# Designed miniproteins, single chains, continued (5): the designs that were tried, part 4

Each design is a single chain, and the fold is of that chain. pLDDT is the mean over its residues in the fold that is shown.

## One batch from the design tools (miniprotein)

Design m16111
Fold by ESMFold2-Fast:
Structure m16111 (fold): chain A 97 residues (1-97)
Amino acid sequence: RREALDFEVDLALVAMLIALGINLAKQGKYDEAAETFELAAKRVDELAEKYGNPLFREASELLRKAAEYFKQGKVDEAIKLANEALDLLVEAARELR
């Protein structure tokens, strides 16, 4: 279905932004990593509004908290939250079947 394809594209873009943010943080670009994660969180908020699943809101909050940890140079803590957010996004995707 077209809606399922649109969702897969949006999810892939969120995953790409998370990967980019982590890579920027590993380079010491903490402000850029934080900004990238804020963009990912905004994209996830749009998914929450479109699909109504509360897991998207929880994932968005985790991505914003990860952005704050990147600003503090707490890269490992931020990556842990990013992985938790990705797990929630995968779970939300399974519930749409």
Scores: mean pLDDT 83

Design m16112
Fold by ESMFold2-Fast:
Structure m16112 (fold): chain A 56 residues (1-56)
Amino acid sequence: MLDELLKKQDELAKQLGEMLKPKRSADGVLEPLSEEEKELLKQLADTQQQIQALQD
């Protein structure tokens, strides 16, 4: 249970890292996240909350 959530968190973090290109807009202004990046961030946050809830 917890191990599966930890693995899922790791996989989501890896996917998000691959999608987040190591670049910024001209002059270093951050670009808004894509819809898919936002979805992965939400899933990552949800998974982290589930891990925390199981620890509690």
Scores: mean pLDDT 68

Design m16113
Fold by ESMFold2-Fast:
Order: sequence, then structure tokens, then C-alpha cells
Structure m16113 (fold): chain A 83 residues (1-83)
Amino acid sequence: MEEAERLADEAVRLAEEGLRAAAEGDYEKAKELLEEAERLAKEAVELALKVSEELAREILRRVVELLRSHKEEAEALAEALEK
């Protein structure tokens, strides 16, 4: 369980670093960091499923919330670039 939480925390950290890279204009680095964050998030959910489906759902909910926040920011940036 604690390892699944650690992987989820690491995924969040990498996603935040990816957002910062994008804000600085380093889109290639941002893409790499976000892909790594997604991979770790998936691993965290899979590991949690070995302990409890309820726990896996809670971790997944936290990851989905983070991804939703990033999607909204990415959509706002895309709209600004279209104009």
C-alpha cells in the first residue's frame, strides 16, 4: 500500500515538473515528464489493486483529479495559441 502511495506521489511530482517545463516553453521536456507521470500512475493503481479494490479506486480518483486539472490548463493554453 505505502509503495502504491509513493508511486502516486512521484507521478504527481513529475506532472507538476512537466507543467513548469511547458510554462517555460520546453514542450519536449514537458511531454517526457507527463508520459513518465502517466506510467507511474498506472503502476500505482495496479499495485494498489493487489491490496484492495477500494484503495485502488481512491488512488485512481486522486490521479484522475490531477489529470483533469492539467487538461483544463492545457486546453486554456491551446485556446490562447489559436488566437
Scores: mean pLDDT 69

Design m16114
Fold by ESMFold2-Fast:
Structure m16114 (fold): chain A 90 residues (1-90)
Amino acid sequence: EEELIAELNEAVEKGDVERAWELLRRLTSPYAEERRKLIEPVKNGDIEALKKQIELEKKFLEFARKTGVINPESYEKSIKELEKKLKELE
């Protein structure tokens, strides 16, 4: 658990969104199923899947802010990048 949190923070700092989501999935197992279903659709440019991923990242951002264990800045950056991608696909 401590190791997963450290790896998560490193992946987020490097901007490795896929790695960060995989580590978050392991840490936040209640959302693992939702996250897993979004991986391929987001890669394929599914607008609805992108919106759901943004919602999940906002949920993780709130989790990070409340716990203080995970760096929230990288989730804020990831959310902005996903919102930009959503606008480009619309």
Scores: mean pLDDT 70

Design m16115
Fold by ESMFold2-Fast:
Structure m16115 (fold): chain A 84 residues (1-84)
Amino acid sequence: VSLAVALFQAEVDELIRRGEVTPERIERLRESFLDIAKFELKRYYGLSDEEVEKYIKDIEEGKTPEGQAVREALRRAEEAYRRR
């Protein structure tokens, strides 16, 4: 999950730097984040499909440090989009 978070933050920061933040691009990055996070949870943590689903829900609800980091990146993206 740390890899998924780091990649998501880096890609969001790059979109902000280029002035290319749009809701559609952020949603695509979010989808990519979820795919990578699910892969990491199964591959490195050995979680079942049910456990992965629960952990992803906790991330999306901001109940984990990873979820808080993703929410903060999304907030920065929204602010950058509004400043266009």
Scores: mean pLDDT 80

Design m16116
Fold by ESMFold2-Fast:
Structure m16116 (fold): chain A 56 residues (1-56)
Amino acid sequence: SELKKFAEELREKAREYEEKAREIREKGGDEIEAEILEGMAALLEGMAEVFERKAE
């Protein structure tokens, strides 16, 4: 299913953003940048859940 494949791509992108945010926080970088990346990851995970639900 294309929806299931798209959901997995969104999950992968969310993990990338979470990892980038973690690296920023660990290195004492820009807190606002880390918060934005965390927010974007949460939105992508929410979208993936909707597409996974529609695929089943």
Scores: mean pLDDT 85

Design m16117
Fold by ESMFold2-Fast:
Structure m16117 (fold): chain A 80 residues (1-80)
Amino acid sequence: MVEELTERAVELVRRAVDALLAGAPLEEVEALLREGEELAREAAELAREAGDEEMLRRIHEAVGRAIAEGAARLPDLELE
């Protein structure tokens, strides 16, 4: 479950970046990012409750990588 939540969060971040690059409304991009952030927080909380430091590390690494890859595709991250 934690791994599935993390994977879904990463997918939502990637979809948000794709939507932004396609010129989607900011409301749509924000909705995707909020859902991704919620799933990532839930996954991290479950990992902390289980004392699974390796899983928590994997969650942070996977989400952080998706964000970094997205930022690299967005010159200057200008939203307007």
Scores: mean pLDDT 77

Design m16118
Fold by ESMFold2-Fast:
Structure m16118 (fold): chain A 62 residues (1-62)
Amino acid sequence: MEEERALQEALERGDAALARVKEIAKEIRKEEGLDENMSLTELVEKIGELEFSERVAEILAK
């Protein structure tokens, strides 16, 4: 049904966006010299939400 298709497409878009954020998080960890096994939540707590958002914007602008 169209509802199932729309939900599947939304999940696929969300999955792609999450994968991109994880890739950006890896770059931030590398640049900051942080543990590569650090969770996304711990990374945001360590550097702060504002700093994380700024770094995401910088990487996306490259």
Scores: mean pLDDT 70

Design m16119
Fold by ESMFold2-Fast:
Structure m16119 (fold): chain A 89 residues (1-89)
Amino acid sequence: SETDRRLAVLLTSAGILSAAAYFTKMLFERGGISKEEAIKEIEKILEDMKQIIEEVKSLPDTPETQKVLAILEKQYEKIKEILEEVKKA
């Protein structure tokens, strides 16, 4: 369906954002970027992820939409944990 295609695109975009947050943390831990730059980039990723979650919430309420929403909300919490780890370092 059109909804399933849109869900696939949104889930893929969210996966790229999750990977970007992980790599930002790795670059920070290896001394490749400053703490301030790492925080800024991860906060931007969280804002972009929030927009994706809101887009999923605007789609028709189907079992597929609910499964994707649960995955994205879990990914959002993991990115928040990455941000807190960087802030505490």
Scores: mean pLDDT 90

Design m16120
Fold by ESMFold2-Fast:
Structure m16120 (fold): chain A 66 residues (1-66)
Amino acid sequence: PNQDADRHFQQGIQLRDQGRLDDAARHFQQSIRIDPNFSGSWSQLGQVLQQLGRFDDSQQFFQQSS
């Protein structure tokens, strides 16, 4: 596992838990950019984008995590 990807994933989780969904999405996107095989970041990004009402984007990210 890439430590930088994991760091961004953890920051995304913290921001999501604070209701800062746009900031959380950015950190999950950075995690994926660093490690595209980090399935947790794909799943969380899909969840966050769905909560933001970005349905089309969330469907694509759910497929990537699956």
Scores: mean pLDDT 76

Design m16121
Fold by ESMFold2-Fast:
Structure m16121 (fold): chain A 92 residues (1-92)
Amino acid sequence: MSKYERFFEKLKKEVEAIDPGDVAALRAVLDRAHALMKLMFMIDDDKEFHERLLKLGEEIFALAEERGDEESQKEVRRARELFLEEYKRLLK
């Protein structure tokens, strides 16, 4: 559990270090976050663990949206919607 929180804290720091208008850098961090969560989601079948992963992912997306300019915010919203739809399907 605590090791996962450390990985997500590192991702949050990476988002905080990105220039607000750097959409490419933002996309790269969000892609890494999604890939990490997808791997963890496949390793553990525990619904409670999956719900916690979704919450951590939502925190990263929210932070990215808050720190981005208008174009970055559009990209984050699009990525967040795709992310939520994918994981809602898996939680059935």
Scores: mean pLDDT 72

Design m16122
Fold by ESMFold2-Fast:
Structure m16122 (fold): chain A 60 residues (1-60)
Amino acid sequence: TEAEEQLNLAKFYLNQGKYEEAIKYAQEAIELARNSDLPEEERKKLIKEGQEVLEKAKKK
């Protein structure tokens, strides 16, 4: 899904040490997941993983 693509980009940039890009894509993934027609459990998983990327990127 679009939300999964943005989350994968966020994780990629986090691993590259590009924290600003990681934050941008993680925020987009969270917003897309919240506004999606995905099952509730899948949305919650994507939102949680996106929030974890945000926390890791902002602490570095």
Scores: mean pLDDT 83

Design m16123
Fold by ESMFold2-Fast:
Structure m16123 (fold): chain A 59 residues (1-59)
Amino acid sequence: SAEEERILERVKKAYEELDSFSPVQQRVLEAELRRVLATSKDPELLEEARRVLAKLAER
C-alpha cells in the first residue's frame, strides 16, 4: 500500500539521517520501529527496521 511504501521510505531515510536526530526523536523512532516489527509482514520493511534499531543500539 502507499502507506507501507511511505513508512519504508521514512525508515530508510532515518537510517541515513540518524546522527541528526535528537534523543527524543530517537526514542520516538525506536517505539515506531518496534511497532513495525510487531505488526508488519513486509520482509524489506522488517529488515530496514532491524537495521535502524541496531544503529540506535550503538549510540
Scores: mean pLDDT 80

Design m16124
Fold by ESMFold2-Fast:
Structure m16124 (fold): chain A 65 residues (1-65)
Amino acid sequence: SLEEKIKEALKLAEELAKGAAKSAFGEDDVKVEVKLEGKNIVSTVETPKGKAVGVADASTFGVEL
């Protein structure tokens, strides 16, 4: 179903954001927020060393809206 696809896309985006943040900042203290905004998946990562925001079309994760 579309809801299941969206849920899996958000989970994948969160896992990718956590991995990228750990690799970039070398920190395990990573706060990640992932949400669907319109047709985009928005990932916000906060660490004591920095903050990053990523925006990708949901179709990048296999979800057509």
Scores: mean pLDDT 77

Design m16125
Fold by ESMFold2-Fast:
Structure m16125 (fold): chain A 65 residues (1-65)
Amino acid sequence: SLDEALAADKPQAEADIRSLIEEARQRGFTESAEEIEKVLEKYKDNPLAALIHAAVILSVERSKA
């Protein structure tokens, strides 16, 4: 069902967000990493929304180059 598919995607979204935080910190994007951590906490019950916000934060960081 759709609910089961969405539930299966949630653990992957959480893992992806954690990976983005780790990569950002390793690459020196400390402010972006902190922003992503705040987004994860704010949207802890909706990790797919948190993942979308994290992707936007990184896109903005890339646009500053």
Scores: mean pLDDT 72

Design m16126
Fold by ESMFold2-Fast:
Formats: structure tokens, C-alpha cells, sequence
Structure m16126 (fold): chain A 81 residues (1-81)
């Protein structure tokens, strides 16, 4: 149904977010040289956790897209084509 399709699209967005997070966290882990870098890692992990929670609670693809924009992941929306 329409609701099931929205849930599937949100899941796809979450998968794309997870992929981007893994790419970014891997890059940061390779370049850790200072306490400031550790703080950036911690912030990225916290922001990712909160983003995934917000996406899981989204009631529509429209809400999920607004959440992605709020967290700076709007480019993920473009990857769905």
C-alpha cells in the first residue's frame, strides 16, 4: 500500500545515510591526530544516532526529506534516482 511504499523509501534513505556515515567515520578515524579530531568523531556519532532515530520516527517520505535537510544530508535524496 501507499504506507508500505513510504516505509520502504524511508528505509532506502536510512541505508544511504548509513553508507555516507561509514565513509565519513572511516575517513575521520584514519586522520585522527588531535583531541579536536576526537571531538569531531564523537559529534558525528551523536548526530548520526539522532538522525537515524528521527528518520525511524518519520511518518512520510516528505518528513524524512526535511529531517535529512536539517542534518545536512540532503544530497542523499538525490541518490534515490
Amino acid sequence: SHMEKEEEEILKLMELVAKRYQDEITKLRRSVKSPEDIEKLSKLERDYTKLMEDLANAQSVEEAREILKKYGYEEVIEELE
Scores: mean pLDDT 82

Design m16127
Fold by ESMFold2-Fast:
Structure m16127 (fold): chain A 58 residues (1-58)
Amino acid sequence: MSDEELVKRAEKAREAAEKAKTEAEKLSVGYESQRMIETAKNPEAVKYAEEALKLALE
């Protein structure tokens, strides 16, 4: 995946985290964000994924 694709995907995960209302939705976003942190090599993509995970855990 290109760095630009990773950043866009991380931003979408962050938006999904902000819209998540149920625990199931938050868990789904949390799992995806954690996978992105593990696979992403671009620091900016990791930062967005970490923000999404943080929001999902709220």
Scores: mean pLDDT 71

Design m16128
Fold by ESMFold2-Fast:
Structure m16128 (fold): chain A 114 residues (1-114)
Amino acid sequence: ELARRWAELSARADRLLAEGKEPVAISTIGDEDAALEKAREYLEKEGKAVVPLVFTEEQAREIARELGLSDPERAVKLAAEMMALAQSGKLTPEDGRRLVERHVAEERARAAAA
């Protein structure tokens, strides 16, 4: 069931991308059903080319470590944002570095305020 729902959503997203709609990446950790539901809402309600990204908790932690972040949820959101920019051709290495630096700075500021 889940695999068929992913295949149908992917086919619809690919069609919207072919029509020139901008990609929107949605990230989640561990919950494929929640990711699929969010992607469905964006596709059906807003007509956007949704790219759902599902990470395991281990993958989210690894991405966080690689980016210098302690929050896995923040790390997967950053990864989704970078993927959307890459698919639209707007991601440069410098812009990617600046995005990572901003997220790291915001996380450190939040930790210092707590």
Scores: mean pLDDT 72

Design m16129
Fold by ESMFold2-Fast:
Structure m16129 (fold): chain A 75 residues (1-75)
Amino acid sequence: DVDAAVEKHLELIEKLLKEGKITEELAEELRELLEKAREMASLPEEEQRRLAKELEPKLEEIYKKLKELMPSLQS
């Protein structure tokens, strides 16, 4: 269930933000990515594949920011 997975990740983002482990800017980028993933779940498989490939560069940027803010991801 994509909606359930998205909600769980949104809760994690809020927790990390409250703990000061991520910035508000990064939290916003993560929320945007999750909303796009939710939208993709309703699309045909071919369109989902194309959008997933389009999101790869943004995922790489987010992972770089997460590595800087969460040292555990660098290990």
Scores: mean pLDDT 71

Design m16130
Fold by ESMFold2-Fast:
Structure m16130 (fold): chain A 74 residues (1-74)
Amino acid sequence: MTPEEALEKVLAEADRRLDAAKTKQEVIDIYNEAVREIGKLAREYNVDPETYDAYVRRLAARALEKLGMAVPAA
C-alpha cells in the first residue's frame, strides 16, 4: 500500500462514518480520529507537509459540510 492509498482509505472511511453520523459530537469524534490516523500515516511514511495539509483540509471540509457550516478558505 502506498502512502497516498493509505491516506485515501482513511478519507473514504471517514466519509462513510460522517454520512452515518447523527450528532455534532459524533462528527467531531470522527474528525479527531481520522486526523489522528492521517498524522500517524504521515509520520510512518514521511509524507510531505503539503500533502498532509491537503488531506487534513479535505477531511475538515467534509466534517464542516456535515455540520452545515461554511467551508474555511484553504
Scores: mean pLDDT 79

Design m16131
Fold by ESMFold2-Fast:
Structure m16131 (fold): chain A 60 residues (1-60)
Amino acid sequence: MAYRAIKDQPKYTDNQLELKKGDIVELLKEIDETTWEVKSLKTGKTGLVDKDLLEEVEPV
């Protein structure tokens, strides 16, 4: 399932994925209740994100 970033996320640590608002990511793993490992479909990079910054993309 694909998700969209609802806000920009800057890269604070080497393990985090830099996201811009509107970027589409694929969920790879749920690390804990607040942190997901995702892959950016724009850049192909993987990293950790706060799941509260992601919104599920519904097919239109």
Scores: mean pLDDT 77

Design m16132
Fold by ESMFold2-Fast:
Structure m16132 (fold): chain A 75 residues (1-75)
Amino acid sequence: SELLERAEKLYDEIVELAKKYPGLRPLADFARRLYEAAKELIKNGDVEGAEEIVRTLERMLEDAKSYLEKVEKLK
């Protein structure tokens, strides 16, 4: 599923950021729960629910990147 592949890629990117920035570990833990929920929704045929989770993961990743850019400018 293209939707599942997208969810996995977003989750992986959040996990990689959390490895580099340990303060993002709670965000990575939450993203893991969202990814697991997306897998179950896709398995059950709830494509709309899975798409909503993918959008949430996209927003989380974008917000984390935006926050890190602001923090790096303060150093």
Scores: mean pLDDT 85

Design m16133
Fold by ESMFold2-Fast:
Structure m16133 (fold): chain A 88 residues (1-88)
Amino acid sequence: AKEELEKLMEEYKEALKNNDKKKREEIIKKLEELAKKNPDDAEIYTALGEVLLDEGKYEEAIEYYQKALAVDPSNERAEGNLEAAKAG
């Protein structure tokens, strides 16, 4: 799961640099499938929140950060990003 997550996040960052919307949408779908297969992995939910913030989807990002914190309440990255998303 961690290796697959890291690969998808690197591909997403590359797609952002290249302004490749279709590739970003494909990666987000793969991240959602990865989260479905690994429901107890807070890092996958945190990553989904981060990519959805980049896409301007604040409400969906908030939901994923809340899922991350439900799995791991000590996830400082998810907590900080959740507060930022709610403020935006």
Scores: mean pLDDT 82

Design m16134
Fold by ESMFold2-Fast:
Structure m16134 (fold): chain A 64 residues (1-64)
Amino acid sequence: SDRDEVLAEARRMAASLLAAGVPEAEAEKLLTLAEQLVDAGHSAEEAIARLDREGLRIYLAHAS
């Protein structure tokens, strides 16, 4: 399902952010955003594109 695909990708992105030294609370924001986007009816493609943009923003602000 789109939900399963989006959440799996969000978890992969969050793991990459944690490995890059991003704080857990900031990485968890991607998981929260993923749930919100799917619950709002966004397609997997739209949700993943939004998560890519937010993940990059978090990385640039918080990565060690």
Scores: mean pLDDT 86

Design m16135
Fold by ESMFold2-Fast:
Structure m16135 (fold): chain A 75 residues (1-75)
Amino acid sequence: SAELRARLDALRERAAAIVTKLVEQGKSHEAAEFAAQMSRLLSQAERYLEQGDFEAARATLEEAERLIEEQEAKL
């Protein structure tokens, strides 16, 4: 789905922005942990999209979005 791919790309950008903000705040360890977690989740979503498992992809993207929103609230 083009919509799910666009959502994946948007979440990658938001995650990168959070990582940059954490590094700017001197929170390099937290930035590395968040980057690793998001990389794993978003790569998993991409694999589901490649396999045509749109239900699993959507669920994984929803989980990633929740974690991004939670982290943004703490910035």
Scores: mean pLDDT 89

Design m16136
Fold by ESMFold2-Fast:
Structure m16136 (fold): chain A 117 residues (1-117)
Amino acid sequence: MLKILLISDSEETLEKLEEMVKEAAKEVGVEVEVLKYLLTPEDTLYSILGLAFEHEVDAIIETSEELQKQLRKVKDRLTIPVLLIPESASEEEIKKAIKEFLEKLKEGTAPTLEEIE
């Protein structure tokens, strides 16, 4: 079972991502546990990484542009695979990226930072 932390500044986005992750997990044949976190203005990169460590998550999926800038700066220090979803990504691009990310997590080949092109 894969434990995945979903991070967004929007509850609507978190609900949509949870549905997409669960659907992709079914297609990939992996069991997932989804933890949703609503990002606040008080959150820092370190508070988010600390949350991921405390809950022993296997991966992070993140949609906040500001947090993505910080994550890119520490790419070489990340210990947990992270998927960055840009605000400009279409629903089809997001679904494809999540499915490919879960396949890589299942095989143990996920990079520390994955981005939608």
Scores: mean pLDDT 82

Design m16137
Fold by ESMFold2-Fast:
Structure m16137 (fold): chain A 94 residues (1-94)
Amino acid sequence: DEEIEKLIKELVDELLEKFPEIKSLIEDSDDFSTIIGFLDFLNKLVDYIDDEELKKEFIELVGKLHETEEVEKQIELLKEIYELVKKGLEKKLL
């Protein structure tokens, strides 16, 4: 859990540094150091990107994460979800 919290903080910090425009999307967000809070934050970004294929892939990966109990696999899936959303932001903003 501590390892996941540290990872989430690092990923959020990197995303906000690269895309400062998204800061307004987190002003009403719950504690995104948790998996639930992080996924809620990423879901807001997916809605902002407004790409149906991205939304489908995001839902599929989140579903896999919910079925996963092993921390190492949760970390891998969180990184995949993060990279998917990051690429979507790059296509929308760059």
Scores: mean pLDDT 77

Design m16138
Fold by ESMFold2-Fast:
Structure m16138 (fold): chain A 60 residues (1-60)
Amino acid sequence: MEEEGITDENIARLKAVADELLARNPELTREQVIEMVRRLLKENGYSDEVIERVEAALRA
């Protein structure tokens, strides 16, 4: 079962970007970075279910 609009590779890239943002911006929390990513996905028309999946991956 595969999502048409988002792949495990795309999620891994988003996680890498989030980890880089946290490393370069120590004033940011993981929750703040996750919220930024959630907003970006929402603006690009992703469903709440997809957003929750990405959020879970970013927390792992």
Scores: mean pLDDT 75

Design m16139
Fold by ESMFold2-Fast:
Structure m16139 (fold): chain A 95 residues (1-95)
Amino acid sequence: SAKEYLEKGKEYEKEGKLEEAAKEYGKAIALSTNSEEDLPIEYEALLNLGKVYEKMGKLELAKKAYELLLHIMPEDHPLREEAEKNLKKVEEKLK
């Protein structure tokens, strides 16, 4: 179910339905457990949620999504560099 909500979020994002995409990514995150199967889904959903919030101009929410992602994600994870770069850009826009 977490994976299904992640995929639904991606579909809404492709259609430019950002509020619907954010809602589905939020559901994916809420249903994710600390299992090996769910952790990659949670990381991708948090990264995508941050990006969607940026597109909506909800910069404080985007910042929180990226900060949470970086907190839970291992230091050597492939998505870390993108999350750090996006967090920095959001922080610069909030000045």
Scores: mean pLDDT 87

Design m16140
Fold by ESMFold2-Fast:
Structure m16140 (fold): chain A 96 residues (1-96)
Amino acid sequence: KYEEEIERLREEARQVIDDIAKKFGDTELKNEAERILDETEDPVEAASQVARLILKKFKDIKDQKEVNYIVGQTLRLIGLGLEIEFLRKKKEEEAK
């Protein structure tokens, strides 16, 4: 049950990444971000690494609307990471 919710949040994170990649025509971003998510066990650390990757990649964007979009999406990724961490801890409590 917690597994289903955790997987739903992971799918939301993948969708956020896919939306950014499609918006900017960057297929490599999706592949790099998915690698980070797969290799990093800590969901908050994984989200932070992906957010840093996105911010570094788009650092030279000057359009305020696009900057706001990128910042908003990175904050959403961090929020999803925090929710996954909470559910993981809750699952561990239930399993003892």
Scores: mean pLDDT 82

Design m16141
Fold by ESMFold2-Fast:
Order: sequence, then structure tokens, then C-alpha cells
Structure m16141 (fold): chain A 106 residues (1-106)
Amino acid sequence: MDAYANGDYKAAAEEYLKQAEETGDPRLYILAGLMYEKAGDYEKAIEAYRKAIEVDPKNAAAYTLLGELYYKQGKKDEAIKWFKKAIEIDPDNTYAKKLLEEVEKE
């Protein structure tokens, strides 16, 4: 929501990433990815979400966020793949199911 604070988002992302690298906490990798996404650094956001998945392969939220980011980049096939994986891990993930339906109907 704070589009004018891009420098603060990048600094927050770098701090979360540092803490994630020291602790291995997948939640901190997700927070880093979200902050990079808000800063417009989609490449670093993808790397952070992939690290969250490497640390916790059952983290459905990380797969959903990665799928959303690929969809924003126009990579529909990749987005579908990651949303399906999120649903496989968490069948009750209504948000991932909604996003998958939106991508598939286009």
C-alpha cells in the first residue's frame, strides 16, 4: 500500500533476507520476497520465495506467492504449475484455487 516508500521496502527486504540466511526461517524468506515485490525487484522476490520452498517444501504460501509473481510477469504456464503445487500441499487453500481459476480462464 505504501508505493512511495520503495527504498524502505528494499531495506526491509535486505534485513529479512539477512535474518532468514542466519536462521533458516522460511517465514523470513517470504517476508523478504514480499518486500522485494513491493520494491519492484521481482527477480529477488522470486529468489526469496524459492529459498522459502527449499527450507520448507510444504509451505503452500510460498508456492502461491511464486505463482502470483509469475502471473504478474505474464508467465501463465509457470503460474499454473506453482498454484497447482500449492493446492497439492494444502487442498483447503481457497486463495490458490481462486488464482488458478483466474489464470486458466484466460
Scores: mean pLDDT 82

Design m16142
Fold by ESMFold2-Fast:
Structure m16142 (fold): chain A 68 residues (1-68)
Amino acid sequence: GREKLHQEMLRLIGQILSIIGDIYDLELQIKKNKDDPVKVAELQAKIAELQKKLEELKKEMKELDKKL
Protein backbone atom coordinates (compact mmCIF):
# COMPACT_ATOMS: atom_id res chain seq x y z
CA GLY A 1 0.00 0.00 0.00
CA ARG A 2 0.92 3.71 0.08
CA GLU A 3 2.21 3.31 3.67
CA LYS A 4 4.92 0.84 2.56
CA LEU A 5 6.00 3.11 -0.31
CA HIS A 6 6.18 6.07 2.11
CA GLN A 7 8.31 4.04 4.58
CA GLU A 8 10.61 2.92 1.72
CA MET A 9 10.96 6.58 0.63
CA LEU A 10 11.98 7.62 4.17
CA ARG A 11 14.53 4.75 4.27
CA LEU A 12 16.07 5.92 0.96
CA ILE A 13 16.21 9.54 2.21
CA GLY A 14 18.05 8.32 5.34
CA GLN A 15 20.58 6.38 3.23
CA ILE A 16 21.12 9.41 0.94
CA LEU A 17 21.77 11.72 3.93
CA SER A 18 24.24 9.19 5.40
CA ILE A 19 26.21 9.03 2.12
CA ILE A 20 26.26 12.85 1.84
CA GLY A 21 27.78 12.95 5.36
CA ASP A 22 30.41 10.35 4.38
CA ILE A 23 31.35 12.37 1.27
CA TYR A 24 31.68 15.54 3.40
CA ASP A 25 34.02 13.74 5.84
CA LEU A 26 36.17 12.45 2.95
CA GLU A 27 36.38 15.99 1.47
CA LEU A 28 37.62 17.25 4.86
CA GLN A 29 40.26 14.46 4.85
CA ILE A 30 41.41 15.59 1.37
CA LYS A 31 41.92 19.15 2.72
CA LYS A 32 44.01 17.75 5.62
CA ASN A 33 46.09 15.53 3.26
CA LYS A 34 46.47 17.99 0.32
CA ASP A 35 50.30 17.48 0.37
CA ASP A 36 49.94 13.69 -0.25
CA PRO A 37 48.84 13.08 -3.87
CA VAL A 38 48.53 9.28 -3.31
CA LYS A 39 46.23 9.78 -0.30
CA VAL A 40 44.21 12.45 -2.16
CA ALA A 41 43.74 10.06 -5.13
CA GLU A 42 42.55 7.25 -2.79
CA LEU A 43 40.08 9.60 -1.06
CA GLN A 44 38.82 10.94 -4.43
CA ALA A 45 38.24 7.33 -5.61
CA LYS A 46 36.15 6.66 -2.47
CA ILE A 47 34.13 9.85 -3.06
CA ALA A 48 33.50 8.79 -6.70
CA GLU A 49 32.21 5.37 -5.49
CA LEU A 50 29.90 7.05 -2.94
CA GLN A 51 28.64 9.55 -5.58
CA LYS A 52 27.74 6.59 -7.84
CA LYS A 53 25.78 4.97 -4.97
CA LEU A 54 24.10 8.33 -4.24
CA GLU A 55 22.94 8.65 -7.88
CA GLU A 56 21.55 5.07 -7.81
CA LEU A 57 19.61 5.82 -4.60
CA LYS A 58 18.27 9.10 -6.06
CA LYS A 59 17.10 7.15 -9.13
CA GLU A 60 15.32 4.59 -6.89
CA MET A 61 13.69 7.48 -4.97
CA LYS A 62 12.46 9.03 -8.27
CA GLU A 63 10.95 5.67 -9.37
CA LEU A 64 9.15 5.31 -6.00
CA ASP A 65 7.84 8.89 -6.28
CA LYS A 66 6.21 7.96 -9.63
CA LYS A 67 4.34 5.11 -7.84
CA LEU A 68 3.03 7.38 -5.04
Scores: mean pLDDT 84

Design m16143
Fold by ESMFold2-Fast:
Structure m16143 (fold): chain A 104 residues (1-104)
Amino acid sequence: PRPAGRVEEIEDDGNPATRELAEFVRELRKLAENGDFDGIKELVEKRTGKKAESLEEIFDAARELVRQLLKEAYPDAPDSAIDALADGVVERIRELYEKNLKKK
């Protein structure tokens, strides 16, 4: 199976924000697939410089980072599209994390 994930569809356009976004989403998804709360928290805190006290704060910080990287990668995109895409990406990762947490 070849899941056409958004991360795998991101081509090298020479934009470092696109690469950083792809790397962040990929690492976050991998930690979510493992149900690794501590890993997700550490990754988000390291990338954002913000301390998160709850799952909600962690995913809010991750969403803001994804939103910032999307705006840098696609500066001509409307803010509503950036916000919707960031929300969708983070929500999918949160669902994946919650699904895998039930297995531990």
Scores: mean pLDDT 76

Design m16144
Fold by ESMFold2-Fast:
Structure m16144 (fold): chain A 100 residues (1-100)
Amino acid sequence: SLEDKVVEAHRKAVEAGQSGNYEEAVKYYEEIARLLEEMGDKVGAAIAYMNLADVYEKLGDYEKAIEAYQRAIELARESGDEELVQAFENRLEKIKKKLE
């Protein structure tokens, strides 16, 4: 099922992140975000994009991290979750300040 694929991809993403294989973690978080969007789980997809952004930040890919945070904010707004929007905007501002 799509749910089973999300669970397995999440397990693999976490394992890759813990082992420092950030490029592999990117692939799994992209898969998770895609599957959750396909399922209509906008909150879950927003969180997946936030995790993707965190991995890009660890890789030093700040432009890709910003793009992922912006997508997470868009999905959180579409879901009506103002608290998630604020949390993600705060994370985006922190990464932008780090580039100054």
Scores: mean pLDDT 87

Design m16145
Fold by ESMFold2-Fast:
Structure m16145 (fold): chain A 60 residues (1-60)
Amino acid sequence: AIEAELAAYRARLEEQMQLNLEGIKKAINWSEEQQEQLEKDFQAILEAHLARVRRELEAR
């Protein structure tokens, strides 16, 4: 069950992240390099968060 729950959670987070990134890009006058770095940082945070959530669910 954990794998299916994580896959669904990941899909939802990726969709929400995409919407948030578009909002940030519209609200803040960032350089193209800063926008690319933001996208990379969000992806790294997402992967680290999902790995932590998996471990926490397995430890419950």
Scores: mean pLDDT 78

Design m16146
Fold by ESMFold2-Fast:
Structure m16146 (fold): chain A 61 residues (1-61)
Amino acid sequence: MRPPPTDEQVEEAFRRAVRAMEDAGQELTEETLESIAKLLIQRFGKEEAVKKVREELLKEM
């Protein structure tokens, strides 16, 4: 889609990526979360929203 996503859509995308990694048996690390965050920022440009979701996910680890 060409219109920019909402903050909620960015959060959903980030959490979906994390769940996909967990379902694949991959370990969630700070490095992994940072890589996902960089990809989402590059794709959506919602840097602040991505950073907030990353902080919440780090607290859940």
Scores: mean pLDDT 76

